# Designed miniproteins, single chains, continued (2): the designs that were tried, part 86

Each design is a single chain, and the fold is of that chain. pLDDT is the mean over its residues in the fold that is shown.

## One batch from the design tools (miniprotein)

Design m6976
Fold by ESMFold2-Fast:
Structure m6976 (fold): chain A 65 residues (1-65)
Amino acid sequence: MKYRVTVRAVLEDPSLEQPIVEVTYEAVIEADSAEAAAEKARAGVEASLPDSVRILSVEVEVEEL
């Protein structure tokens, strides 16, 4: 099944003058369930971030296509 997953994250990057940044990631993910799609999206976001960046909050929305 195809799912549109929207991940909204609040990140802290201490190297920036304004260290708190809100970012939105959108992806179409093929998975066996909405839960699996959400987990894949979250793991992808975490893997893409530098070690110095901290995730303060994460909100995930999943839409079946």
Scores: mean pLDDT 78

Design m6977
Fold by ESMFold2-Fast:
Structure m6977 (fold): chain A 104 residues (1-104)
Amino acid sequence: SPLVMKLVMAMYDNADDKEIQELLEKVEKETGDESLVKQLLFEYHLMRLLAELAKEAGIETPSKLISASLTDPELRKRIDEAVKKANEEVKKWEEERKKKLEEK
């Protein structure tokens, strides 16, 4: 879908939160595929959290961070927390988005 591609590009180009939210609402309304939107949002939040952890650890990429976690139990814990937090952000977004759609 062209809308899905536009959303993916916006997410990975670090577009403003407002632009991402508007694209998410448009994709949800046009496609009706909430599972796709939730998966993309999860990946977006997870990648951002892993990028922050990589920067803090002095590691170049999130994939290298995952590799490093095989020999660093503390990084492994941080990655698990990032996954959990990304899932929580998706659930929070879903609830807030449904409320906003009902109000409009």
Scores: mean pLDDT 74

Design m6978
Fold by ESMFold2-Fast:
Structure m6978 (fold): chain A 88 residues (1-88)
Amino acid sequence: MKKVRFKPDMLALVKGVTGSEKEVYSLEEAKKMLKELIKTYGTQDPANPNVYDISNTALGVLTGLKSVDLNDEEELEEMIEKVAEEVE
């Protein structure tokens, strides 16, 4: 199973929102942490309840993205690649 280590700035956000502070996460755990951050910092699109605006947020700055669809697993994996390092 693919494992990741969050970069320090991203790990600080994960800790602040979820209370979780691990050196290594599974990809599935990392996606769960990311979804919690998106819901916490983002603004839900009233027309598309799975789409969140993360522009002008700490998460948007770290990922370089303006919006994200929580049902797009490929987009979530690309976000993880920007904010974390693959281990092994």
Scores: mean pLDDT 82

Design m6979
Fold by ESMFold2-Fast:
Structure m6979 (fold): chain A 65 residues (1-65)
Amino acid sequence: MSEEELKKKIEEYIEREKKAIDEHRGDAAAMSAAVGKVRAEFMEETGLSKEELEKLLKEYFLEKL
């Protein structure tokens, strides 16, 4: 996976997580489950560990902030 492809996938992940939060914001348990599912699916699709995903998200937000 190229750096540009990875960045695009991270942006897609962020949008998926935002959508899950917005759709389930009235139910904390459902929101937590939906966000967890999005993270698990993304990790399976990319082969990234939880630690690697968190590092990439941090780098992405540092670049924007």
Scores: mean pLDDT 77

Design m6980
Fold by ESMFold2-Fast:
Structure m6980 (fold): chain A 77 residues (1-77)
Amino acid sequence: AVEMQQKLEKVLIDIRKERLKLEKELGSKLPIEELARLIQEVAEENGQPLNFDKALEIAQAEENGASDETLIHLLQN
């Protein structure tokens, strides 16, 4: 449980770092579908594969200001 929590917290941090890097290079916010693709890629690299619909749900939750706990729950399921 603790180990999974820490792994998912790392995934969330990595998503946010990559998002910030890409948005800085673009000079604009990522479209929601591109954010969902980024979430899929980072999660898969960390051994937490997500389908696009789940990644899109997480992207929408992040944009709506969901808590880290909520985002981690979505990443786990």
Scores: mean pLDDT 83

Design m6981
Fold by ESMFold2-Fast:
Structure m6981 (fold): chain A 66 residues (1-66)
Amino acid sequence: SMDEKVAKAKAIYQETLDYIKKNRKDFDVPLDGPFVMQVMVRYLYEKKKYLTPEQYQATINMIKSS
């Protein structure tokens, strides 16, 4: 259902944010908007293989809306 897709997208989005926060100190450059977006997209690309196409699209849309 749409609600389940949104819930899964939120969970993956939160996990992506947690990953960035955990690794923030390991970056020698400022984590500006474009840079943060690139890191998030790369992380989600790695997870694409575990998601249905619909779940992946919902997650990308969630990030774009944020």
Scores: mean pLDDT 63

Design m6982
Fold by ESMFold2-Fast:
Structure m6982 (fold): chain A 58 residues (1-58)
Amino acid sequence: VDENIEIVGELIAQGKLEAGLEEKKYTSKEEVIKALEELKPYMSDESLESGIKQIESL
């Protein structure tokens, strides 16, 4: 498993916790991307786009 995917998944999980959303561990690219999209109201469009692009590149 790519370390970068794990790091991004953990950052998303932490962001969801801080936003009062579901606490969950994400390990697949699809799950991480979907979780990142759910954080769209809580983060900038630039951060979201950058995150998705980084995950897709892995």
Scores: mean pLDDT 64

Design m6983
Fold by ESMFold2-Fast:
Structure m6983 (fold): chain A 69 residues (1-69)
Amino acid sequence: SDIFEYINKMPSDERRVAVRLLGNVKSIEEILEIGLEEAKEITADLKLPDSVIRRALEHLKKAAEEILK
């Protein structure tokens, strides 16, 4: 299944973070390796609160886990 199905269900702010993080990896497995501080660095230009970045990362990792089953 396409990870974009999960991303498209996210709020618009979280979706912007998820799309940027997805663009920074070569495989879905690499999403599970992203730490919060790395996610903040990758998305710093978006100027979003840490809470939004944290929630987007959590939702993206859950989506990746579901796809990799």
Scores: mean pLDDT 86

Design m6984
Fold by ESMFold2-Fast:
Structure m6984 (fold): chain A 66 residues (1-66)
Amino acid sequence: MADKLVEEADRLAETDPVRAASLYAIAAVKYAWEGDREKADEFAQRAASLGADEQGLRLTVDWVAA
């Protein structure tokens, strides 16, 4: 569930940013799957800010949301 992944990522963002980035990335893909492209883009950007592969994640979100 995407909302729970965001909650966990927010909790970890200060102490484990790499794990937080992974959780935001998974949440972005799940929001895209649910049809919430705005949230998918938002959390993909947050994941990228913490070190996730922004290009790969955006391509995955676009593919799932299509």
Scores: mean pLDDT 76

Design m6985
Fold by ESMFold2-Fast:
Structure m6985 (fold): chain A 69 residues (1-69)
Amino acid sequence: SKDQINELHRQWVIEQLRLVGDAVDRLIAARQAGKLTDEVIEAITAEHKAQAAALDKQLAEQLAQIKAE
């Protein structure tokens, strides 16, 4: 239903914002430790992108399941 679809999108937004917060916290921690190198930045951003892509895949699978009803 539309309400189920809206709820899945709300959950996706909340989870995506949490991932952004986690990535920012890791970058701040690296900066405070004097370890904010290009390699560390690339590693954190690559991990964040992979986690964000996994959430996109999960949402797509959940939406497809609702559509199959």
Scores: mean pLDDT 87

Design m6986
Fold by ESMFold2-Fast:
Order: C-alpha cells, then structure tokens, then sequence
Structure m6986 (fold): chain A 75 residues (1-75)
C-alpha cells in the first residue's frame, strides 16, 4: 500500500465527503457524519505526522463505515 501522506489524506477526505453526501441523500445521515469525521481525523493525524499504522487504522474504519452504508442502500 502507498504511504498516506498529508496530501493523500486530504484527497481521501474530499472523496469521503462526496461519498458521505450520497449516503446522507439515501437517508443514512448518521453513517454519513461518521464517515466525514473519520476522514477528517485521518487527515489531521497525517498532517501532525502520526505513525502510518495509526492513520491506516482510521482509514480502515472509514472503509468499514462506507461498506456498511453501501449494504444498507442496496437493501
């Protein structure tokens, strides 16, 4: 996996925000807010120079939230 730099984390945050808007439009506002908060946290940690493992853990949590939202939208 490529290292998550502050620049990459910021790009991921923008993409997560777009996805969260779609999740909120589907009526899953709580999951949308959680996804945005996790993406923001990952970007802040990357900017502060946190260990790569810590940043990846938050990103993986965000991926889980996005997957859960996707499953609910398809159900």
Amino acid sequence: MPEITPEIAREMEERAKGLAEKIAEAGLEELAKKLEELARKAAELAEEGAPQEEVLEIVEEGDRVAREAGDKIRA
Scores: mean pLDDT 79

Design m6987
Fold by ESMFold2-Fast:
Structure m6987 (fold): chain A 73 residues (1-73)
Amino acid sequence: SDETVEAAKAYLIEQIAPLDPELAAKLAKLSLDTFLALLETFGIGPEDLEDRAKLAAAARQLVARFGAAATPP
C-alpha cells in the first residue's frame, strides 16, 4: 500500500539524514514509484518494506554509493 511505502521512505530518510542530509533531501523529492525502483537496485522489493534491518542496511549502502563522500565511477 502507499502507506507502507511512505513509512519505509520516511524511515530510510531518518536513517540517512544524520549521515548525509543532502542525500536525504534528494530522496525525499523522489516519487514513491521511483523510490521503490531505487530500492530494487539494492535487492529490496515490496515484501521487504517492513524489514527495518534491510532498510537500515540499504540506507548505509546508499550513503556509501551516492553520498557526498562517494567517488563516482
Scores: mean pLDDT 78

Design m6988
Fold by ESMFold2-Fast:
Structure m6988 (fold): chain A 97 residues (1-97)
Amino acid sequence: SLADELRRAGLEIGRLLAEAVRAYQKDPEKGKKLVDEAVERFREALRQAGLSDETIDRAVEKLREAFEKASKLPIAEGETLVGQAVADVIAEALREL
């Protein structure tokens, strides 16, 4: 189902953003590249699920803002913060299906 596809997309983006948080502390440029790649894959998944461009843009903005905040935190706290942002974004996306 589309809901199951969105949940899988959420798990994948969450994993990739956690990896980006870890990578950013050692190599900020690599971390930023991982975020850009993860966000573009997630944007495509939301579009395929039939969400509006407005909803997709809001979701992507929330994840990028969460990553920016997470990049300034210790790794464990940063991973928790991006994980919470992903959960919130997926919950909103599922409500709009």
Scores: mean pLDDT 86

Design m6989
Fold by ESMFold2-Fast:
Structure m6989 (fold): chain A 107 residues (1-107)
Amino acid sequence: SALREEILATRATTTNEETLKVLELALRALEGASFEELLEEAAKYYGIEDEKDIEEVRRLAEELVEAAEEELRALYPDLPEAEREELRAAIRGSALMVSAGRVAKEK
């Protein structure tokens, strides 16, 4: 809940459209949206339609999520599982937007 409130507060003060979309996907992940639903939305936002490019977005996002989960375990080993799951969900949404942006910029 604290994480959700922080995201909502940041969204209220943010004017950057790309950052607003990152926050939107993070909130949708917290509300139970699947990885596949979030991947589809991130790909659509950047106009990615090629199957190979969508698969690259998936691969990069999964790598970013795994790295972030490892870092969270190292830095916050005593974090309650419910809060860890909320952070995982938000990270998943953000990772998909970042990965889709990278793939789109590489052609």
Scores: mean pLDDT 80

Design m6990
Fold by ESMFold2-Fast:
Structure m6990 (fold): chain A 74 residues (1-74)
Amino acid sequence: SSAERGAEAVKLANEYLETYSVEELRRLAEELTRSDDPRAQEYARKALKALDEGDVDSAASLLAVAQVHVREAR
């Protein structure tokens, strides 16, 4: 469900903020822009923009959403 996907994304975003550096978040975003899922690519591009603007919290949230889409596309 959308609510379950939202909960997974929130949990994953918090894990990213606790464990990843800004450089690691940027590498993850660059990797996800090369994903076969167009939604993941779009969220990853938005995350790169957020990182360029210094908005690490938004970047982590956007990357978490991108990753959930990649997991569902399999």
Scores: mean pLDDT 84

Design m6991
Fold by ESMFold2-Fast:
Formats: structure tokens, C-alpha cells, sequence
Structure m6991 (fold): chain A 90 residues (1-90)
């Protein structure tokens, strides 16, 4: 469970990578996020993106993105904490 401050940071993170401001992250925007902020390889980023895209639409809404951050917190807690701290202070 995330704190209020972490939830607000996730909201800011989503808005930052939602470059076309349509309220969803495209597959390509998600791959950029995973590689740049979490240091994932191309293979790892693709695998996480496919896991998060539960309906196969090629886009993630905010709830799907939040679920992905929860999974990443379990596997890469330090990287996720660093990203959330960065966006919390922005």
C-alpha cells in the first residue's frame, strides 16, 4: 500500500510520461519510462509492459500503471523509491 505522497508521485510520474496528454501511456511511452527511470534492459521493459497491458490494447490507464509500479516495487524497491522521491519533490 502506497502513502498519499507516493500516490501523488505516481500521478505526477504518469502525467510526465503521458506526452500526448490522452490519459493513457502508450506501449512506447511505457518502455521509455521503464528503461530511463528503472534502468531495465529492452527485454525486461518489454516483458513488464506486456504483463501490465492486461487487455492487449497497447496502452496503460492510470490504474494499470499503478499496478505495474506495485509489482516493480517488489522486484526493484530502491529504483522505485528513487523515482517516486524525484516526482514527489517536483
Amino acid sequence: MFTKEEEEAIDKLFEYYDTNKDGTLSFSELIVFLKEELGLSDEEAINYALMADTDGSGTLDKEEFRRLIEHLYLTRPEAVKKVLEKFKNS
Scores: mean pLDDT 77

Design m6992
Fold by ESMFold2-Fast:
Structure m6992 (fold): chain A 101 residues (1-101)
Amino acid sequence: RLEEIEEMLKLIISEMVGLSLEEIDALLEGAPISLFNRTARSPRERKAVEAVVGALLEWMRKVLKIHEEAEESGDPELKKKAEEIEKKLRETVEFILKLKP
């Protein structure tokens, strides 16, 4: 289930920032955010893009941590929170898939 949540998060971030799933995997493994910087951009634009990508990756790590803690602790409140997040992720993925040819 944690693997399924991770894949949904990667799909959402991929769609939002235009990165491939492989590029997101590289970023999660510590590759530089400069992979996002494929084209000439002003220093201001590069900083803004790097900040957005960084925030999305941090959000992804926090979501994964909530799911991991829910599985490990058995805390009913954490499990409920994890289930609500999963439902929203599934709804978002289904919405994205409806927009694709």
Scores: mean pLDDT 71

Design m6993
Fold by ESMFold2-Fast:
Structure m6993 (fold): chain A 77 residues (1-77)
Amino acid sequence: DKEKEEKIKELLEKARELRRKALAYYAGGEFSRSMSDYFKEDPISEKFRERGEEFERLGREYEEKARKVEEEAKKLE
């Protein structure tokens, strides 16, 4: 039981780390999208849009990884 509790704690800490990475990417994506909108008439707008899309994809990937780890922890409960 104690070993199970320690494993759950380890998994939840891993999931939190993955969620922090996802949040960082989502924040970067939101900022990039805002910059793209602000500079919409400027060629730089496309670069910000592309970076925003890339950050959002990375955010979703890390969020999915976090969900899988959280599900693993839940199964141990």
Scores: mean pLDDT 86

Design m6994
Fold by ESMFold2-Fast:
Structure m6994 (fold): chain A 82 residues (1-82)
Amino acid sequence: MSAEEKVREALRRAREALRAGDVEGALRYLDEALDIIDQHPEISEELKREALELAMEILRVAPKSLVLRAIGQVLRAIGLLL
């Protein structure tokens, strides 16, 4: 399985967790995707942007206890696009 396939799978699982109301699960899968992107700079800008969009969606719905973690993931995703 390619690095891009691993990122797509992690982002898919994160979206499924969000749909189920599992914000912590979504954050865990997003962190997995961001770790893979950080280790593989060849990952497409499209997937990096999808990870950022998902991080922003998680931030929008995050309870107060998870807001700082969600902000951290948004900042990390932005850094990986620069």
Scores: mean pLDDT 85

Design m6995
Fold by ESMFold2-Fast:
Structure m6995 (fold): chain A 61 residues (1-61)
Amino acid sequence: SAADAARAAAQARGGLRLLEDLGVDNPEARTHFEEALRAGEAGDAATARAHLLRGLQALGL
């Protein structure tokens, strides 16, 4: 849904801000959160959530 896509985009933005603010050097996590943000902004909640999960996995979460 549009609401799910918007939520995923917001979560991806939050993740990117935290990586930047904490100085976490993890290019794989950053790339997945960037792709999650793009997909979420495009209304693709499923793709956004998949990239959020992969970004978290890259961080060992």
Scores: mean pLDDT 87

Design m6996
Fold by ESMFold2-Fast:
Structure m6996 (fold): chain A 78 residues (1-78)
Amino acid sequence: ELPEKLVYIALYLSGNDPEKARIILDNIIENYLEKGVITEEQAEEARKLFDEVLSLPPEKQEEYRKKGKEILKENAKK
C-alpha cells in the first residue's frame, strides 16, 4: 500500500539511476517518519521492496517505474 507507492515514486523520479532512486526513497522515508506519516515497519517494508525490485530484470523494473508515474499523475494538481 503506502510503502509500495513510495518505492514506485522513487524509482520513477530517478529514471534509470539506482543511486538516485535510493537517495530519493531515503529522503521520503525519513521525512515521513519525522512527521509521523508512516511507521518504522512501513519504512522497513519500503526498503525491502526497493532492494527486491532492483534485483529484478530491467523489464520488470520498468513496470514498477510506470506505476510510480501513474501514482504521481493521479495525485498531480491540474
Scores: mean pLDDT 78

Design m6997
Fold by ESMFold2-Fast:
Structure m6997 (fold): chain A 111 residues (1-111)
Amino acid sequence: MNIYQKSVVKLLERLLAAEPNPTPRQRYIVEVLTLLFSGASDEEIVELLKRAKEELGDKFDPVQFLNDAVSLLNFFKGITGDTETIDEIIERLKKAVLEVDPKADFSKVIK
């Protein structure tokens, strides 16, 4: 894990700790991004998203989940300048979401 990935993981930990009452969705977003930046396998990412879908049930909106995650990733991209790592993480996350929900409409996901 490079210095930028370590810094992003620490920032994600602090953001979650600063939230007084994090929602389950916010917790899963931070957890999935932490795994992605830590070099977790695609299988681990898919397993976490399946768990999120099970816990959230009908409240699991894959497009909203992706929009929230991509917004946070674009914020880190602006701070770090690390376009390649962030773009790779976004693509891996999109692939994992499609594995969990093959009908997810990505036309509504922010860029």
Scores: mean pLDDT 76

Design m6998
Fold by ESMFold2-Fast:
Structure m6998 (fold): chain A 106 residues (1-106)
Amino acid sequence: PLTSLVLAGEWAYAQKRYEEAAKFYEQAAELSTDPNEKANLYAMAARAYEQAGDFEKAIEWYKKALELATDPKDKAVLYRNISKIYEKLGKKEEAEKWKQKADEYA
């Protein structure tokens, strides 16, 4: 079921059905017991929400990925992605805080 949900998510993403893709990745993450796989699925959901223009949900899912991420390089990418979305939302002070956190892991 996990693999089928990931494939459904990738197919929805390819068709630019980004909100559907995000929901499939969320369901796949709920079935995963591996924290690293779960973090990657959360990041895929966040990416899909970002493409859909749902910046608030994109930040939420990137933050969930950060809670599980252990690799400093992965953390740096997630912090940078959150920072860029806060810039798109016009929240410059918040964007700068997340950028500074990314620099700590770069």
Scores: mean pLDDT 88

Design m6999
Fold by ESMFold2-Fast:
Structure m6999 (fold): chain A 74 residues (1-74)
Amino acid sequence: SQEEIDELADRYVDRLEAALREKGVSKEIIDKYRDKFKELYRKLLETTSMEEKQRILQEIAKIVNEIREEDKKK
């Protein structure tokens, strides 16, 4: 169901946030991207295309790298 997909997407975002925070990334920086990560994880969970899954995962990785670059002081 859509509700189950939303809950699972939220859990993936929470796990990613926890991992980034453990590495010293600011919650304020991470929070700017929470909605975008949730959108991407929802798309990942709903897609049946391997090509689309690969593109979504690449976009998630790109945003993670952007967050790390933004938080260079830590």
Scores: mean pLDDT 83

Design m7000
Fold by ESMFold2-Fast:
Structure m7000 (fold): chain A 68 residues (1-68)
Amino acid sequence: DEEAGRLLEEIAKRDPETARRLESLYRLAAKYGLEQFAVEQMRAVVEGRLSGQEAIDLITLAIAQAIE
């Protein structure tokens, strides 16, 4: 939770809209046991390995697959 907050704060410095979308997705992901996956995608955005949109798409797909 604290790590997720720090990553979202870092993303928000460059793109506050993406950070808000990722925060909502993180909360939804946590309901399906995907919080660690969501944190990893957010970390990849901070490290420049993923775009914000790529992270949003990956987390959304993982949640959709968990719902079946």
Scores: mean pLDDT 85

Design m7001
Fold by ESMFold2-Fast:
Structure m7001 (fold): chain A 57 residues (1-57)
Amino acid sequence: SDKVQQAIEALDFDKDGALDAAVVSFLNKQFRYEGPVDGVLDLKLQLHLEKVMAKGA
């Protein structure tokens, strides 16, 4: 979970809880994120990253 938290904080450059479209696109390619590009770091995205990190993918 610490690795997921560090990754999320690193991707939230403004630390306002919003992600830009480029960051979400990167997550889609690297972690197969299938959620909407709404610029908000939500529970769905957090759970997706936690699951992917747990499997080492």
Scores: mean pLDDT 56

Design m7002
Fold by ESMFold2-Fast:
Structure m7002 (fold): chain A 78 residues (1-78)
Amino acid sequence: GEEEAREGAEKAREAAEEGNGVRAVTHAGLAYQKATTEKAKEGMGRMTDLAGLGLATGDREVASAAGRRGAEIGLEGA
């Protein structure tokens, strides 16, 4: 449910802070799957998109910043 989605979003943020863009996207996607409300799904979806776009740049610092920003948006929605 929402608690599991929130936990997933926090793990995505931690992975982004560590510079692990692949793990950040993975946890963001799992958070999206656990979200039950439309608001939480929208937030977690935006988080996953931002983490994925950051990873696509190939720049670890950009990926980390995008992942962290996405997690903030996702956590606000949960």
Scores: mean pLDDT 77

Design m7003
Fold by ESMFold2-Fast:
Structure m7003 (fold): chain A 56 residues (1-56)
Amino acid sequence: MIIEIKTSAKNGADAALEALIYGSLFGEATVISYNDKEGIAKLENGTIVIAKAEKA
């Protein structure tokens, strides 16, 4: 099951903490999106992954 959670996280650290908390509750398919096109954070196999959307 994939759970996508959009939050008003202001930075990658806040998004990573929310991904850890929600991933622990709902599973590692939980994805946290954070503000201002910074990217996403998610928990995969016990690891926090942060993907930045940097386009020129």
Scores: mean pLDDT 57

Design m7004
Fold by ESMFold2-Fast:
Structure m7004 (fold): chain A 66 residues (1-66)
Amino acid sequence: MDALKNKILELLTRARLPASASELATALGVSVSAVRKALQELAKEGKVKRSVRRIGNREVTLYEAA
């Protein structure tokens, strides 16, 4: 888990753009459920920011480095 959390943080810091859990899962070659669990731990640690944006009738959850 810690290695995945570090890779997510590096990706978010380097990109400087918000990313969804599915985008991070695709980029890292891991399951969306694994990425979501890692993102929840990173948010709990204050290392990422979670935001929800509405695009049309859909809510999209995005994450970025804190």
Scores: mean pLDDT 79

Design m7005
Fold by ESMFold2-Fast:
Structure m7005 (fold): chain A 101 residues (1-101)
Amino acid sequence: MIKVSVSAPASAKAGSDLIIDSKISGLQPGKKYSLSLFKKDLSSGKESYIARISGLTSDGTKSFIAKNLKAGKKYRFIDILKNLDDGSEIKGDGIDVDILS
C-alpha cells in the first residue's frame, strides 16, 4: 500500500520560509510518480498549489518550502502523489500550521 504523509512545525512566523517534508513509502518498482504540495486556507476552504516534484521512482522524504504565509492564518498542507502511468492519485491527510505575527 502506497502512503504519503507531511510533517512541519505546528507554527511558523509570517514572512519566514516554512519547510514541509513529505514522506513517501510503498512506490512500485519501475513506476514513475509526481508529488504535489497544496495549501488550504482553513477559514475559506480555498486550496492553492505550492510545488511539484516529477519523476519520482523510489521511497523517501522530499522537502518543500512554503513562502508568503499570512499572519493570523491557519493552513493545512496536503501532499498528493500521482502515478504517471495510470493517472491515479493518493491524497495525504495533511498537517495544520498556525501562522503567527
Scores: mean pLDDT 86

Design m7006
Fold by ESMFold2-Fast:
Structure m7006 (fold): chain A 68 residues (1-68)
Amino acid sequence: SYEDIKKEVEEKIKEILEDESLSRAEKAVRIMEITIEAYNKMKELNVPKEKILELGKFVGEVLDEVLA
């Protein structure tokens, strides 16, 4: 479900952000990889565009903070 995908993305992002061994660039790359995987899952499950955009906005905000 969308809810399961969203929670999985949020948890994985949290783990990446807490990993002090990773540079900002490495964190951004890993977050982008997880986002692409989530996007593909959401497209396969025919998740509504509004929910896909909601997750995209959340990820965009995280990436803005990481790359600041």
Scores: mean pLDDT 84

Design m7007
Fold by ESMFold2-Fast:
Structure m7007 (fold): chain A 69 residues (1-69)
Amino acid sequence: SLSKLVPKEIRDAAVELVEKYGPEAVTLDRIAEAVGKSREEVEEILKKYKLTFDQVVALARYEVLNRKA
């Protein structure tokens, strides 16, 4: 349900980063690069959806763990 509140592009980018590098390697700059936006644009999108960066990372971690279970 929370994953539906994150734009798919940002969610997919965060999940890919967690799978490839682990959660500590997920940064706003790397997400921005992956979706072809600036860091500021990604921060504005997260604000619009009332999401924190930490919540995006937590959701990406949860999705990766569920795929392995």
Scores: mean pLDDT 78

Design m7008
Fold by ESMFold2-Fast:
Structure m7008 (fold): chain A 90 residues (1-90)
Amino acid sequence: SRVFTLFTGEKVSEEELAAMVERMKANVMRRFGLPREEAPEAMYEVMGEALQLIAEGRLEEAKRLLMEMLGFSEEEARRFVEAAVALQRA
């Protein structure tokens, strides 16, 4: 969705966004040992937790969570946190 694109700080094509979502689902499935049908719920729960950590000023924990649970690169996690902080200040 466009909301996710805002958090990455970059315009992402629909193909790139779909690939990113598929990668996130695969990492959540691997990390929690979940079946494919449960992956979207767990993925959104991790994103919600990251946003809560950002709201609390726990930015390094949010970056680590995104990297470990969703398979974000350090750069992707940093951009997500920066975009979320900017959105919270707006």
Scores: mean pLDDT 73

Design m7009
Fold by ESMFold2-Fast:
Structure m7009 (fold): chain A 73 residues (1-73)
Amino acid sequence: SNVEKMRKIVELILNGKVEEALKLIQEYNDVSLETVKYLTRPVNREALELQIEAAETGKEDVERALRIEREIR
């Protein structure tokens, strides 16, 4: 189900496995990246969004996203 797919993706992101989560999002056409960002927003939306985008574009900003996450906390 779409809920189970989303749950798996969110769990990967919350555990820092963003690269694995992005692979699943690309595989599952019925899962929206925007929805994933929305569901993870209570933890640290801005840092997670940057981390996801960095992983998608070749990880240029992964270290930056993690640094922002530490600053926001």
Scores: mean pLDDT 58

Design m7010
Fold by ESMFold2-Fast:
Structure m7010 (fold): chain A 72 residues (1-72)
Amino acid sequence: SMRDRAAQVAQQFADLLEKEGLTDAADKARKLLAQGDVAGAVNVALSSILKHGSEEAQKQALDLLDEHSAAT
């Protein structure tokens, strides 16, 4: 379903945070996702990647955001 796709995208955001070494943000995003707060998880991940991630990670995060926006 579209909702399931949005949750999968949020998990991909959390994985991207871990890959970039943003462990605190990854933990926060996974906790929000576990609580069913998909939008909160995406917002935490996107904000952290845009502030602290590599240029490649920022590009990947924006691509994931487009997928999330299309899924909702």
Scores: mean pLDDT 78

Design m7011
Fold by ESMFold2-Fast:
Structure m7011 (fold): chain A 83 residues (1-83)
Amino acid sequence: LLEKIEETREEVVEIIKKEMGEKGPIVAEAVEEAFDIIKELVEQGKLKEAAERLRILADVLSEYAPEAAEKVKELAEELEKAA
């Protein structure tokens, strides 16, 4: 799970930097902070709470970086299955 979270974080950050241009770095930083919280929740065994936060993040990203939003949503589904 932690490896999958890190892999998804890297892919999502890369997509945001490519799709959002000048705003990419600021949004990528916010996404990295969100993933830090998600990783902490997963390490605490709070998979359901982590998945809920990922779904909120995917909803926020859906209009700006839809490919990134889909990857975040897929990770949320994996955490829900593991819970």
Scores: mean pLDDT 82

